# Ledger of designs, part 29: designed miniproteins, single chains, continued (3)

Each design is a single chain, and the fold is of that chain. pLDDT is the mean over its residues in the fold that is shown.

## One batch from the design tools (miniprotein)

Design m8980
Fold by ESMFold2-Fast:
Structure m8980 (fold): chain A 61 residues (1-61)
Amino acid sequence: RNAQLQHVIDLLQQGRVVAAVARVRQMQRQGVISASAAARIISLARAGRVADAVAAVRRQL
């Protein structure tokens, strides 16, 4: 779980938004994070709000 969340943070910090969004959706499907948490992270990431998206992922650690 924590390794998956750290990987999403790494992808976001690298600007790999599409890959980060795909990982977040996979984690939501696996029940690792809630649908609301996934939606918020994806929305922030797509808006280019990388620092806010990273903070949202860290709240799931």
Scores: mean pLDDT 81

Design m8981
Fold by ESMFold2-Fast:
Structure m8981 (fold): chain A 69 residues (1-69)
Amino acid sequence: SKLLEEVEKKIRSMLEESGKLFKEVMEKISEHPEFREEYLRELEEKMEKTEREIRDLMEEAAKKIAEAS
């Protein structure tokens, strides 16, 4: 239970940061459209990294739950 709450909180925090980053990047593109492709590439790279980290957290939590059965 406590492990699941901690993992959920961490995933939620990471998703909130991703949302903030998306908004910041869109605002930067609006201000400097000439850097659109560069900003989108950096955003995509960071989003891919976050997705991998979330997947790893989920897999680790699943293993610990399975060990408890």
Scores: mean pLDDT 84

Design m8982
Fold by ESMFold2-Fast:
Parts: sequence; C-alpha cells; structure tokens
Structure m8982 (fold): chain A 74 residues (1-74)
Amino acid sequence: MEEVLKKIEEALSKVLSKKDVEKVMKIIRDYAEGKISEEEARKRLEEIMATLSPEKQTFVRAAFGEMLEAKKKE
C-alpha cells in the first residue's frame, strides 16, 4: 500500500500544484486507511476536480482507480 501511495503522489506531482496534490493525497490516504468510505472519498475528490481542468481530472480519476485496485488486493 505505501509503495502505491508514493507512486500515485509522484504521478500527480507532475501535473497538479503542490496544494492540489496534498488535498488529493489526504483523501486517498484517508480512504486507504479506512477512515472514510469509497462514497465519501469520491464526493471529496469530485469537489477538488470541479476546480481542475478536464485533463487534470483524468489524472485524479486514474489515481483513485489505482488505489481502489490496490485495496481490493489486500
């Protein structure tokens, strides 16, 4: 899980501002740790994505998809 989180953060850091990476990664980590539901994580990510370009939204969706797959394999 930690390696997946690091890979996601590195990928997002190439396309998002540091502040947006921090916001997205907090939501993804909270979901990975079981602190929030998938539904709550999606809602919070949609709020962030509403402030981003369609291209950047694609990277955020891909990052969350990677986390969902990693969590299913544990």
Scores: mean pLDDT 81

Design m8983
Fold by ESMFold2-Fast:
Order: structure tokens, then sequence, then C-alpha cells
Structure m8983 (fold): chain A 87 residues (1-87)
């Protein structure tokens, strides 16, 4: 139930703090890749941020490892589809 898992991520203040930190850290690399037209590099940076956020959520007990793996697979598929649509 990916929607319920995602809602738990948004409801947890420690996960939201980690998300804000990861977004701030990833932002310059994502913007640089997009400015260069390197959509694959931008997607790779975003996927690393998602992976780090999901790992933190598992550490905090907000997600199970299985829920985190399912959400990561969805993020990988969505980013791959976005890159394919732009290329």
Amino acid sequence: MAEAAAARLEANPEVRAADAELVEAARPAVLAALAAGDYRAAAAVLLEAVRALLARAVELGVLTPEEAAALLALAEAALAAAVAALE
C-alpha cells in the first residue's frame, strides 16, 4: 500500500526534516544536470536522495524495509519513464 506508506513519510517530522536536508543537498546537482541537458544525471541524483530518505524512514521505524523497497522501485520506474520521455 504505497499511498499509505507515502502518507506516513509526510506525517513524520523527523522524516520531513531529513527530506528538507536531502532536497537542499541535491538541489545544486539536479539544477546543474538539468542546465546541461543531462536528464539521466538529474534522475540519478534524485534517486540517491529518495534512497537516503527511505533508509532514514526505515531507521526511524516509519517504514518496513519491504515498504521502502517498493517505494524505491516506484521512484526508479517513474524517473526512468521521465528520462525516456525527454530523450
Scores: mean pLDDT 79

Design m8984
Fold by ESMFold2-Fast:
Structure m8984 (fold): chain A 100 residues (1-100)
Amino acid sequence: MTKEQEALKLLEKAKELFQRLANEAKVSEELVKEVNNTFENLKKAVENKDAKSALEEIKKLRELIIEFVNNNTLTDSQRKLLDELNELLGEVAELVQEME
């Protein structure tokens, strides 16, 4: 599997984890839309082998997640989903850096 293909599979898992977190934590529709748009932009950057744009979109995703966490009290279950999501985004960032 190429690093690009591996990154895309991890992004799919990250998006699924975010959807699960959004459903459990009752995330606003506006934030869900913004996060989903950022995932789509990130996917396109990875497919285009644009490591710089992909890293910028990962940064934006992390900032949106931090804003959500700061404005909401999370259960232990939701914190575990968030930790798994952050771990996957870190793995994607490492793979994207190796595409350079």
Scores: mean pLDDT 82

Design m8985
Fold by ESMFold2-Fast:
Structure m8985 (fold): chain A 70 residues (1-70)
Amino acid sequence: SAEQERRNQAELLIGAVETSVAMMKFYNIKNQKLYDKLIEQADEAIKLAENDPELKARAEKIKKEIEKMK
């Protein structure tokens, strides 16, 4: 279903962003273009997870972490 496809896309995107953030924090990488791209991806994940409170909360959490890194 379209709902399941959106959830699957959100989950994959959230996982990718979370992994990128963890790697950037571990290696102390400071790159504004990467932060901007990760925020764009987090915003896309929030939209995809609009009707899934758990996934939306995960996407919002990772977005806040990226904003704190800037």
Scores: mean pLDDT 87

Design m8986
Fold by ESMFold2-Fast:
Structure m8986 (fold): chain A 62 residues (1-62)
Amino acid sequence: MDRAEKEIKKIEEEMKKRLAETMAKAKENGWSPVELAAATLDVAGEAMDKIIAIRQELKKEQ
């Protein structure tokens, strides 16, 4: 449980870094608001998939 909490925090930090990189690329390449929103959702989705996987493992332990 403590381990799962630490893994989730690590995923959140990685997500924040990837979001910052995505915003920088959007600004540099002149992405539309829709393109930026789609890229941001992809980054958040990957992080959420990892968090859900960790939570599913906890559920297996009851």
Scores: mean pLDDT 78

Design m8987
Fold by ESMFold2-Fast:
Structure m8987 (fold): chain A 92 residues (1-92)
Amino acid sequence: MIKIKITGYTKEFTEEWEVESDDEAEAFKQAKKYIEQLLEIGVEKIEVTVEADDGETAKRMMNALISYMRSLGLELESESYSGKTATAVFRR
């Protein structure tokens, strides 16, 4: 199973969504939907954590998300990988 946690930060509040799926394409589709909603709200920072059944899957999904976020004009502030988990932080 793939779990994606997406946290958006504004000066006033924090918005968090979680995606769970056994399908990489569906997980990615749902993650993009929540990221777009966070950008519409005007968040200044987005943190994404991907947890998968293996580290290579987590890293592959995170690389796809990083490419997507960069295509939206977001800057990658940090990325980290630990076991089956990948985390990245993005700024406007």
Scores: mean pLDDT 86

Design m8988
Fold by ESMFold2-Fast:
Structure m8988 (fold): chain A 65 residues (1-65)
Amino acid sequence: GDRVKQLKELLESEGARTVDEAARVIAEMTGQSVGTVRRFLRSRGARTVEESAEAGLELMDELFG
């Protein structure tokens, strides 16, 4: 959906080009540790910044409703 595209564009604007770099940005946005976010993204099978945006939205929905 558009939410995935918006988060992907935000992650890329912050310099994220890999899952690990996307995890850093998502960690800053959510207040979680980078290690926690990276484990979550990888548990969802994320291999790209786009897939990291998809998994990151799932994490945000779990944390914030």
Scores: mean pLDDT 85

Design m8989
Fold by ESMFold2-Fast:
Structure m8989 (fold): chain A 70 residues (1-70)
Amino acid sequence: NDVVHNLLEALLEQTSNPELKAVFQQLLLLPEEKHEKLKEFLLNPSILPGHPDKLDPKVFIQKIKEFLSE
């Protein structure tokens, strides 16, 4: 919900990588029922470290695609 939306908006502002921006925009369009699971996924430090610059974009995008395929 609002927490997930605010987190994704902040990540969009912080990220210069266009592939990550596209992924975050796609995640914002998910229905509210998926946002609860997405919150748990994104709040895992192994998935999302404190700053987008510490993300491996390729690995992160792959993990998101696997999450979305459910």
Scores: mean pLDDT 70

Design m8990
Fold by ESMFold2-Fast:
Structure m8990 (fold): chain A 63 residues (1-63)
Amino acid sequence: RREAVIARLREQKAILEEQAKWLKEKYEKYKDTDPEMAKMYEKAKENAEEQIAGLEAAIARLE
């Protein structure tokens, strides 16, 4: 069960890492055409990075 929980957290972390890459690319795309939209993607990327850090801490606590 603990192993299953850790595996699920690792999977969520991987998904968030892919989302962060996607958000960075969207920021780059919109920075020249819509800076307000670019700001939204930048903020979303920062939020994803914070969630990744939280998942890393949770995994570490579960050993």
Scores: mean pLDDT 82

Design m8991
Fold by ESMFold2-Fast:
Structure m8991 (fold): chain A 93 residues (1-93)
Amino acid sequence: MTEEERKQRIKERLKELYDKAKEYFESLINDPNLTEEQKKIAKSMLDYVKELYEELLKRIDQLSVEEAEQLFNDFEEYVKKLMEKLETIKKNQ
């Protein structure tokens, strides 16, 4: 696999992760059982995830494959932590 093909696969994985996160956060924003405050938190988290995703897409082409894989791992960990934090907020209803 060429470096360009490897970077393209990283971009595809990044998009899949973003799409999954977006679906999760949008489901919470549209959940009638959540408070307006909880929905606002979910929306702000989604906005941050979107901004980070767009920034990472711009940077990947300027990075080595190893650096791009590191950024993907960092983004995946960040998204996971946000989702866990929001699940905790839901339990404190």
Scores: mean pLDDT 84

Design m8992
Fold by ESMFold2-Fast:
Structure m8992 (fold): chain A 90 residues (1-90)
Amino acid sequence: SEALRHLMEAGVDVVAAAVLRWLLKHSELSEEERREILQEMLDLYRRALEHAREALRLAERDGDQQLAAQARAEIRALEEQIREVEEQLK
C-alpha cells in the first residue's frame, strides 16, 4: 500500500527525532549544539507530518478506514511535537 509506505516513512523520521531527543537529554551540549539538534528534530517532524498527511489522503482515497484513523492520530501527535520543539527554539 502506498499509504502504508508513507506512514512507515513518517515513523522512520519520528524514530530519528526520538534518538536526537535522547541525545539532547543525556549529553553535555553547548547552547548552539542544543539549538542545532532542536532544529534538526523540527525538520524531521515536519517531514514526518508531510508523509502522514499524504498517507491520510491515500488511505481516504482507497477507503482504508483503519489506516486513515492511524494517519490522523499520527498527524495530531506530530503537530503537538512540532509545537513543543518550536516553543523550545524561542
Scores: mean pLDDT 90

Design m8993
Fold by ESMFold2-Fast:
Structure m8993 (fold): chain A 67 residues (1-67)
Amino acid sequence: KFDEAVRKILVDTLVEAGVPEEKAQAAADKILSLPEEERTRVISRILNAAAAGDREAVKAIVDELLK
């Protein structure tokens, strides 16, 4: 399904940024459970940080999300 494809992209992006795979999966599942506006905002933040190569920003977003 569509959400599974998005989940895989998020997990791969987070793992490439240095997030452990289990934590990346938990973060992706949390993001997909958010309301649509918040989900879009968080995904945009992660993808922008990852595209910039800012691994610390990606990790900080994941840590904040999983509190």
Scores: mean pLDDT 81

Design m8994
Fold by ESMFold2-Fast:
Structure m8994 (fold): chain A 76 residues (1-76)
Amino acid sequence: DKEKEKKAEELFNELMSFPSQEERDKWLLEKYKKDKTVLEYLALAHLKIAGLPLSDLESAIKAIEKYIKEKEKELK
């Protein structure tokens, strides 16, 4: 889906526009809290950039979710 790929690219570019990892992590946590579908878009963008097959989408989503949960624990 071309529209889904464009949305994924836009979200990834927004994430990468933040100058520090701390600001990127904060953006990611806030986006995830409001809408969990952001994981699917970021995972799709990651797979396209890394040249990985779409069959890895579920694994990529789980990896990003794990990263978010670990960052939530670090901030508490």
Scores: mean pLDDT 79

Design m8995
Fold by ESMFold2-Fast:
Structure m8995 (fold): chain A 61 residues (1-61)
Amino acid sequence: SDEEKLLQAIREMAASVAAGDFDKAEEILKEAEKTLSPDQAELLRRAYKVIRRTAAEKAAA
């Protein structure tokens, strides 16, 4: 389902960001957007922004 694809993409992006691999995280986002509905793709983009912000806050601490 699109929900399963969305959750899997979020998990993989979060893992890549945690590993410091931002290029891989962006590639996961781009590939997932191709297979998701427009609404799910929008949710994925919002999740990515939260993941990036959380990583930046952690790095700044």
Scores: mean pLDDT 81

Design m8996
Fold by ESMFold2-Fast:
Structure m8996 (fold): chain A 95 residues (1-95)
Amino acid sequence: MMELAEEAFRLVLDYMDREDLPQSVKDRVRELAERARRNPEELEDLLGEVVGLARRYGRDPETLAEIENLWSKALGLDLKTSVEDAQTLIDLLRR
């Protein structure tokens, strides 16, 4: 569980750096990752907040689909997000 969550946190941070997202958003994701490592019982809620940030600020549907699928897997859910589904989410949440 934690291993998959750490991979999701790493991908979100890498994505945010690549897309030049605000430092405040990246700092929030790092804070959430540190809290999840310290408090595994909060992992589901904290990882959900991270995915919410990726949906809000994300512009790359391939990376968002990968993050969504890792989140689903980390939570033990069989929720599959396609690139097309991720693009739809980005279109709905665009500024």
Scores: mean pLDDT 68

Design m8997
Fold by ESMFold2-Fast:
Structure m8997 (fold): chain A 67 residues (1-67)
Amino acid sequence: KKELEEEAKRLEDEAKRLETDAQNAFIQMGEVRDDPEKAQQYRDTYEKLLAESNEARKRAEEVRKEL
């Protein structure tokens, strides 16, 4: 069960990192609102990172259910 706890923690840490990166992209999008091309790039990055973070959290939850 320790291996599952370590795996769940790694996935949770990964999700948190991706959420932080997504939040940074969201902030950057706000800062470059006057540049629609850059704003769109940050929006795409935000959506991608948020989706990856949600997937990692879901995997962590599934691993924790095995405990």
Scores: mean pLDDT 81

Design m8998
Fold by ESMFold2-Fast:
Structure m8998 (fold): chain A 68 residues (1-68)
Amino acid sequence: MLKEIEEKEKEAEEKIKKMKEAGEPHEEISRLRFILWEEILRLKYEYGLIEPPLLVLGEELQAEIAAA
């Protein structure tokens, strides 16, 4: 369970790093990052590690990070 989530997080970071190295636009990278984080939070919810309110909070936090 946790190992699967960690593997997803590592894959997400690797994809983002690869896109940065390829010179992809920041907007595309930020969009992908948000989608991947949402998927990870969804998996945590499905495994019973978090509740829906935390999913919403995570989405809001990602928007704040993207704005910074």
Scores: mean pLDDT 68

Design m8999
Fold by ESMFold2-Fast:
Structure m8999 (fold): chain A 89 residues (1-89)
Amino acid sequence: ATPEKPSEEVFEEIKEIVVEAARRGVETDEPVREAAEAARRIAELARKAGLPLLAEQAEAAAEELERRRDDEEVREQVREYFEKVVAAA
């Protein structure tokens, strides 16, 4: 089976979604919420682009983030990741 290969255009759109979510998550102090919303946007983009494996993975990530929204360790990890994304952008 051939693994899914996002086009360069789809990769750029995913990167923009992640960077926007990172900036908003740091700014609003709601990193887990912004991460879950970004994952849902990535899942929808992936479905439209014909990338069902990426869509399934992104949807699963969104559900996990929503389930663990009040987990302080998850909040800290997502915040740290977002701060690194913002610093690299």
Scores: mean pLDDT 80

Design m9000
Fold by ESMFold2-Fast:
Structure m9000 (fold): chain A 116 residues (1-116)
Amino acid sequence: MSREELVERARELARRAEALGLRDLAAALRALAEALPGKREVPGHPETRRLALEIEIAVGLYFIAHAVGAPESVLERLIAEVVEGVRRLAALEEVDLEAVAEALEAVEELLDVLER
C-alpha cells in the first residue's frame, strides 16, 4: 500500500470513528494521517511492528470480550489501548509502512464490528 493510500485510509477511519462517538480514536487517526507524509520510511522498523502487533492484539481481545458479553469497562479499556497504540504510531519519526497498514486494517475491523 502506498503512503498516500495509508493517509486516506487513516482519514476515512477517523471519520468513521467520529460518527461512532469515538472522539479519542478519531483524533489519534487524524494525527497519524497528518504525520505520515513527514515520516521516514524504515522497512522492518521494530517499534512500528511492535505497536502494530499491540493494536492487533487489543482488537482481537475486544472481539473475544464482546462475544462473551464482557462488562463495558473492559470493552472501553481495550478501545483505549487501540487509541494509545495509534497515538504512539503518530508520534514516531520513523515507521514501517507495511506495519502501519496492518495496524489500520485491525482498526478497520474494530470499526466494522462497532457499526453493527
Scores: mean pLDDT 90

Design m9001
Fold by ESMFold2-Fast:
Structure m9001 (fold): chain A 125 residues (1-125)
Amino acid sequence: TVEEELEELEKKLESESPEERRLAFHRAVSLAIEHGLYDRAREILERALEDEDPDIRADAAYRLGLLLFELGDYEAAIAAFERALAIDPDHPVAADIYRRLGEAYAALGDDERAAAYFARAEALE
């Protein structure tokens, strides 16, 4: 079942292998979202934010930002995206993160911060 697969994947988040933890985290989050288990996806992402590996933490922060943005929680999405950039300023998708920060700030009515983030996203393209 989906629940049994999620439980097995969540146990692998405690693996001594960063590669196994990253693969388990990616699969668990994708599986939870695919089945509309958004609270479970958030819990998995928040666990990955406490990982020892900064690459896992940066990826978790980015994916948490995406989930919260899709759910319309723009303030929480901003915090998650800012955390991703704080962990890895040269993040592989930094341009996408800046663009989403601009969109989130615009949704909250902060047009000045939105414009600044859109300009920064464009500078990375």
Scores: mean pLDDT 87

Design m9002
Fold by ESMFold2-Fast:
Structure m9002 (fold): chain A 62 residues (1-62)
Amino acid sequence: MDHLIEAGRALYQGKSEEALRHVREAVKAHPDDRSVLLMASDIFRRLGEDELAEELEKRARS
């Protein structure tokens, strides 16, 4: 969850590349955690990565 907090902070500061890096690390650390996948998908949508967001949402529902 720490990487998701860091991704949110980076997103708030306009640091899109850092936000992407942190969210990818969160998903790698917890690949089957529904809460992590859903939060990561929200961050991807805010960054304009709609296709990646949909992929994570589908994984969270599996």
Scores: mean pLDDT 81

Design m9003
Fold by ESMFold2-Fast:
Structure m9003 (fold): chain A 90 residues (1-90)
Amino acid sequence: MLEEIVKRTLERLRKARSEEELRRLELEFFAEVLGVSVATVRRASREELLEEYVPKIIEKLTKAIESKHGKIPKEELEERKKEILEEARK
């Protein structure tokens, strides 16, 4: 399910310690959500990624989240941003 893909990717993102690792996770995430191979995502042009792939990913994720969990409150998003900034200051 899309929710499982998102949850798995977020857990891996928390453990990622390099830009190379983050890029790998991004490609794997796009491939799983779109139902294509990682090689297909790597071969996609920047225009294809922005105009075709990203909108499809956003649409699928939004529908999956809203249908099961409802809409994410803006307040929770702002609180999470604050936590990240506080951690970065340590």
Scores: mean pLDDT 63

Design m9004
Fold by ESMFold2-Fast:
Structure m9004 (fold): chain A 80 residues (1-80)
Amino acid sequence: SKEIEELEKRLEELERRYEEAVRRGDAEGALRIAREIYELSKELYKLLAEEGKITEGIGIVLRGIGLLFDAELLVEKAKE
């Protein structure tokens, strides 16, 4: 659907911003973006589940969880 396509585009843009924050050493920024990615991933999962694409939706949420975990580790590493 158009709504799924628009959310996928937003997710791709957020992932690009996440990589940008990581490259800049902005651990707190990366964490904020990772949280936004996770929330958007849950929204996209709901729509994919309604279309019977549950496995695809699960994969997207798991990727979001992974980015959130990595960002939290980056914040811990940045603590002196």
Scores: mean pLDDT 86

Design m9005
Fold by ESMFold2-Fast:
Structure m9005 (fold): chain A 95 residues (1-95)
Amino acid sequence: DKKKKIELFKKKMEEAIKKSIEKGAPPTDIMLIKDTYEEALKIIEETGNFKEALEIVLKTAEEVGNKDTLKAVLELAKKLGLKEIIKRVEEVLKK
């Protein structure tokens, strides 16, 4: 069900952003994550391509070093069966 997958994506991303703000992440980092989240959501709505959407979120989260967003991407990738994204996130989180 595409609608349930979109709802899960929104929930996990919004939870990660909220946790990051609560932990005192820089406002510029939060802005980058929010902008990337909006772009990823458009990709999903227009194309249904969850892999591409999670890849752009992963890149921004890694660039910013935001662990809460990285964990959200990992959870979403596991729920969606996106094995390559799971591997990439786990390697980034191993440090």
Scores: mean pLDDT 87

Design m9006
Fold by ESMFold2-Fast:
Structure m9006 (fold): chain A 84 residues (1-84)
Amino acid sequence: MELLVAEVEFDKPGAQVAVTGKKGSRVRVETEDKKEEYTFEQDGDTYIFKAKKPEKIRVTVEGEAQVTVGGAGVKSFRLERREL
């Protein structure tokens, strides 16, 4: 089972993280204020996190997925892939 860990730091609003995965993949998003979890219901489903303020987030994906980071305000992006 694949595990993706993306750590993203935003300088300002306007950036986003998009996760596209296969059915059954689980996405966990951890910010300074909250933790949210989503399970993909269909192949090719996309979860999008949009930055509303300067902050650091951690996105963990269990399953087969692709992580894309884009837009203005991305200060740093680190992606680690592991097999569980």
Scores: mean pLDDT 78

Design m9007
Fold by ESMFold2-Fast:
Structure m9007 (fold): chain A 105 residues (1-105)
Amino acid sequence: MVEEIKKLIEEFLKEKDPKKREEILKKIIELIKSLKSNKDQLEVYDYFLELFVEHAKTLSVEEVEELAEKVIQPLLQAFPSSLQDELAEKTREALLPILEELKKK
């Protein structure tokens, strides 16, 4: 299960068609909701965030902000409420340095 979600995350970030990306995101969300272990949920989110951070370095500030609203926010809502605040803070800490660097360019 975790490895399947990781593969879908990689596919999602490589997909250029907005409709196909939305379909992949929906599959990721459904699979995350099926995870029963906090350890597996954290592993999946940590993997997503690592890949997303690297992808974000190739984008504009506006594109990163749009993806945060359209992708990160729905993805966070797929996790248990007990983890959402922790994951949101982790996301903020990871993306703030990238947004500041992108603003300088």
Scores: mean pLDDT 81

Design m9008
Fold by ESMFold2-Fast:
Structure m9008 (fold): chain A 94 residues (1-94)
Amino acid sequence: SMEALLAQLRETLRGIGVPEEVIETVLEAARGASEETVAELVRALGLASVLPTEELEREVRALLRELGLSEEVIDTVLEAIRRVGLPAYEALLR
């Protein structure tokens, strides 16, 4: 259901350290989107939080833009992903 997807999206964004104000902005935009788009965003965010590859960051950016979010909001989410995933990515490279 949409409500279950929005709850999962909130938990995912909170888990990666996105500020609450930005989380609420993303959730409001997501309410106007299809369940398929929200499900894809949750999946992409979950994967990027483990390994923030350039491809996954591009996918997240595209999905957030599809929701009509501002570049400032999008950049805040991507910065949070990079912050949480950087130690795992560095460990993989070494």
Scores: mean pLDDT 81

Design m9009
Fold by ESMFold2-Fast:
Structure m9009 (fold): chain A 94 residues (1-94)
Amino acid sequence: SSELEKLIKEAEKAAKEGNIEEAVKLYNKAASLSKDPELRIELLEKIAELYIEAKNYAKAARMYREVAKLYEEEGKKEKAEEYRKKAEELEKKA
């Protein structure tokens, strides 16, 4: 928990400083350490938002497809479809 919290704070700082690459690395590491699906979804959404800011729509779409998969695994089919549609719209911009 303390390692996870530290990684999230470091990622937030990197994002605030405009270091998108570092923020993404730290959020991905935090997501990999988390056993909480809801927190993993939140971290992947933050990564997607950073990629959108960087205009890397292909990678942002990939993050939303991973979010959709996690929602599908939780049985939240309407949420999964919402994030699949978000990914498809970004893929049209790539």
Scores: mean pLDDT 89

Design m9010
Fold by ESMFold2-Fast:
Structure m9010 (fold): chain A 96 residues (1-96)
Amino acid sequence: HMSGTEVMEKLRKMSDEEMKDFLIKALEEAKKHLTPEQQKEVDEAIEKMKTMSFDEFLELVRELAERLKKGDEKTQKIANELASLVAAAEGVRRRR
């Protein structure tokens, strides 16, 4: 569990591949708190992400987070955390 500031600081020092690995690890931690059906969806997404570009990967995580928002209150909190991580990664990647 990390604050938004800690996440941004850590992501700024990462390559695209390192950020991808970090987000995949975050998804694997999140899935431990999901239903078996939702865990399957996360596992399928993680497998697809391994062969995707970074842009395609971020879009897939965003879509997954939106789908999880339709779940219970606990699942919605996880979805919001994932959406925040995607936003942070996009912000860092778009270096000015």
Scores: mean pLDDT 76

Design m9011
Fold by ESMFold2-Fast:
Structure m9011 (fold): chain A 94 residues (1-94)
Amino acid sequence: AELSQRLKEAYLLLLEEFAKSLQTDCGFSKEEVQEALKESLLHFAKEHEAEIEQLSAEEIVCKFRVYLLKEFPDLSSLSSLEEFKELLQKHQQA
């Protein structure tokens, strides 16, 4: 499959895995988590295109998890998710 298709597959895997955790721990809506994950994954993919070009959807998910934990080491906390949302909002306004 092409990279764009694998990114879409990775996004769906991330939604299933992270949406439950973030909704339970932080009380955010599914829609907010979905939008945040999509934008973060696209940003990651743009910065790491050469690295992920030959990776499967599952391998992209693994790389993205490492990236996410590096940028947001306490992702399950309310404060970390609020900072993440502010970052995405600023990026969307630019």
Scores: mean pLDDT 64

Design m9012
Fold by ESMFold2-Fast:
Structure m9012 (fold): chain A 70 residues (1-70)
Amino acid sequence: DEREEAKLRIFRLAASGDIDGALREAQEAIRRGLLSVDEAADAIAGGLFSAHLASYSTARRYALRELREG
């Protein structure tokens, strides 16, 4: 499933600290209609949270803001 593959790729990039890569993949998935902004933000937030880079709520607010501003 392309949607689940996109979510997993975004999650892994965010979890590795590649924030710019995660945002680029998220914007492309949204542009292609594979993911909603909320789904992409959840994938980024999950990755950042799993890597202990931010709390989930902080990571989600950050991701949502970045995706809406792009």
Scores: mean pLDDT 87

Design m9013
Fold by ESMFold2-Fast:
Structure m9013 (fold): chain A 94 residues (1-94)
Amino acid sequence: EKKLSEEEKKILDEVIEKINKLPDDALEVPDEILEPLVELLNKDPSLLIPALDYIYNNPKMSEKQFKLLLKGLMERLESEEARKKLKEYYESLK
């Protein structure tokens, strides 16, 4: 499928780094942290799966942090198709 650009990977790396700095008891990812990723995915929904795979395979991301990211994206993605794919991705992590 579509390969992430270096600029897109930089956005993902910044999101991952900021999520890693959240408290262990965080219940959600702040809008400020998610905004660059949401903008990217709303502009090009076909990047959703490549972006999620990149983030999931990053050793700095815990399962808890990744699930908080998925929850935040579900609330902010404009495309119903993207939200459906995100839900299917989340369910596949069982």
Scores: mean pLDDT 80

Design m9014
Fold by ESMFold2-Fast:
Structure m9014 (fold): chain A 70 residues (1-70)
Amino acid sequence: SMEDEEKLLKIIEEYLKEHKPKNPLSDEVLEAIVKRAKEAGIEVTKEEVRRLYLEKEIEEGLELIKRGLE
């Protein structure tokens, strides 16, 4: 579980660095991250990805527009 979280965080960071989406919490971005996680053998939901992203305060100079959290 903790190892899966670490792998998921790396997947999120790599995706955000690669694509630089304007809204990293959009359904499109979350679905892309979920798909990439499944390819790596990690099963997660969009809500779990969103929660983990917010809790770990993943940075990359990206603006979190949803609810003005950043």
Scores: mean pLDDT 68

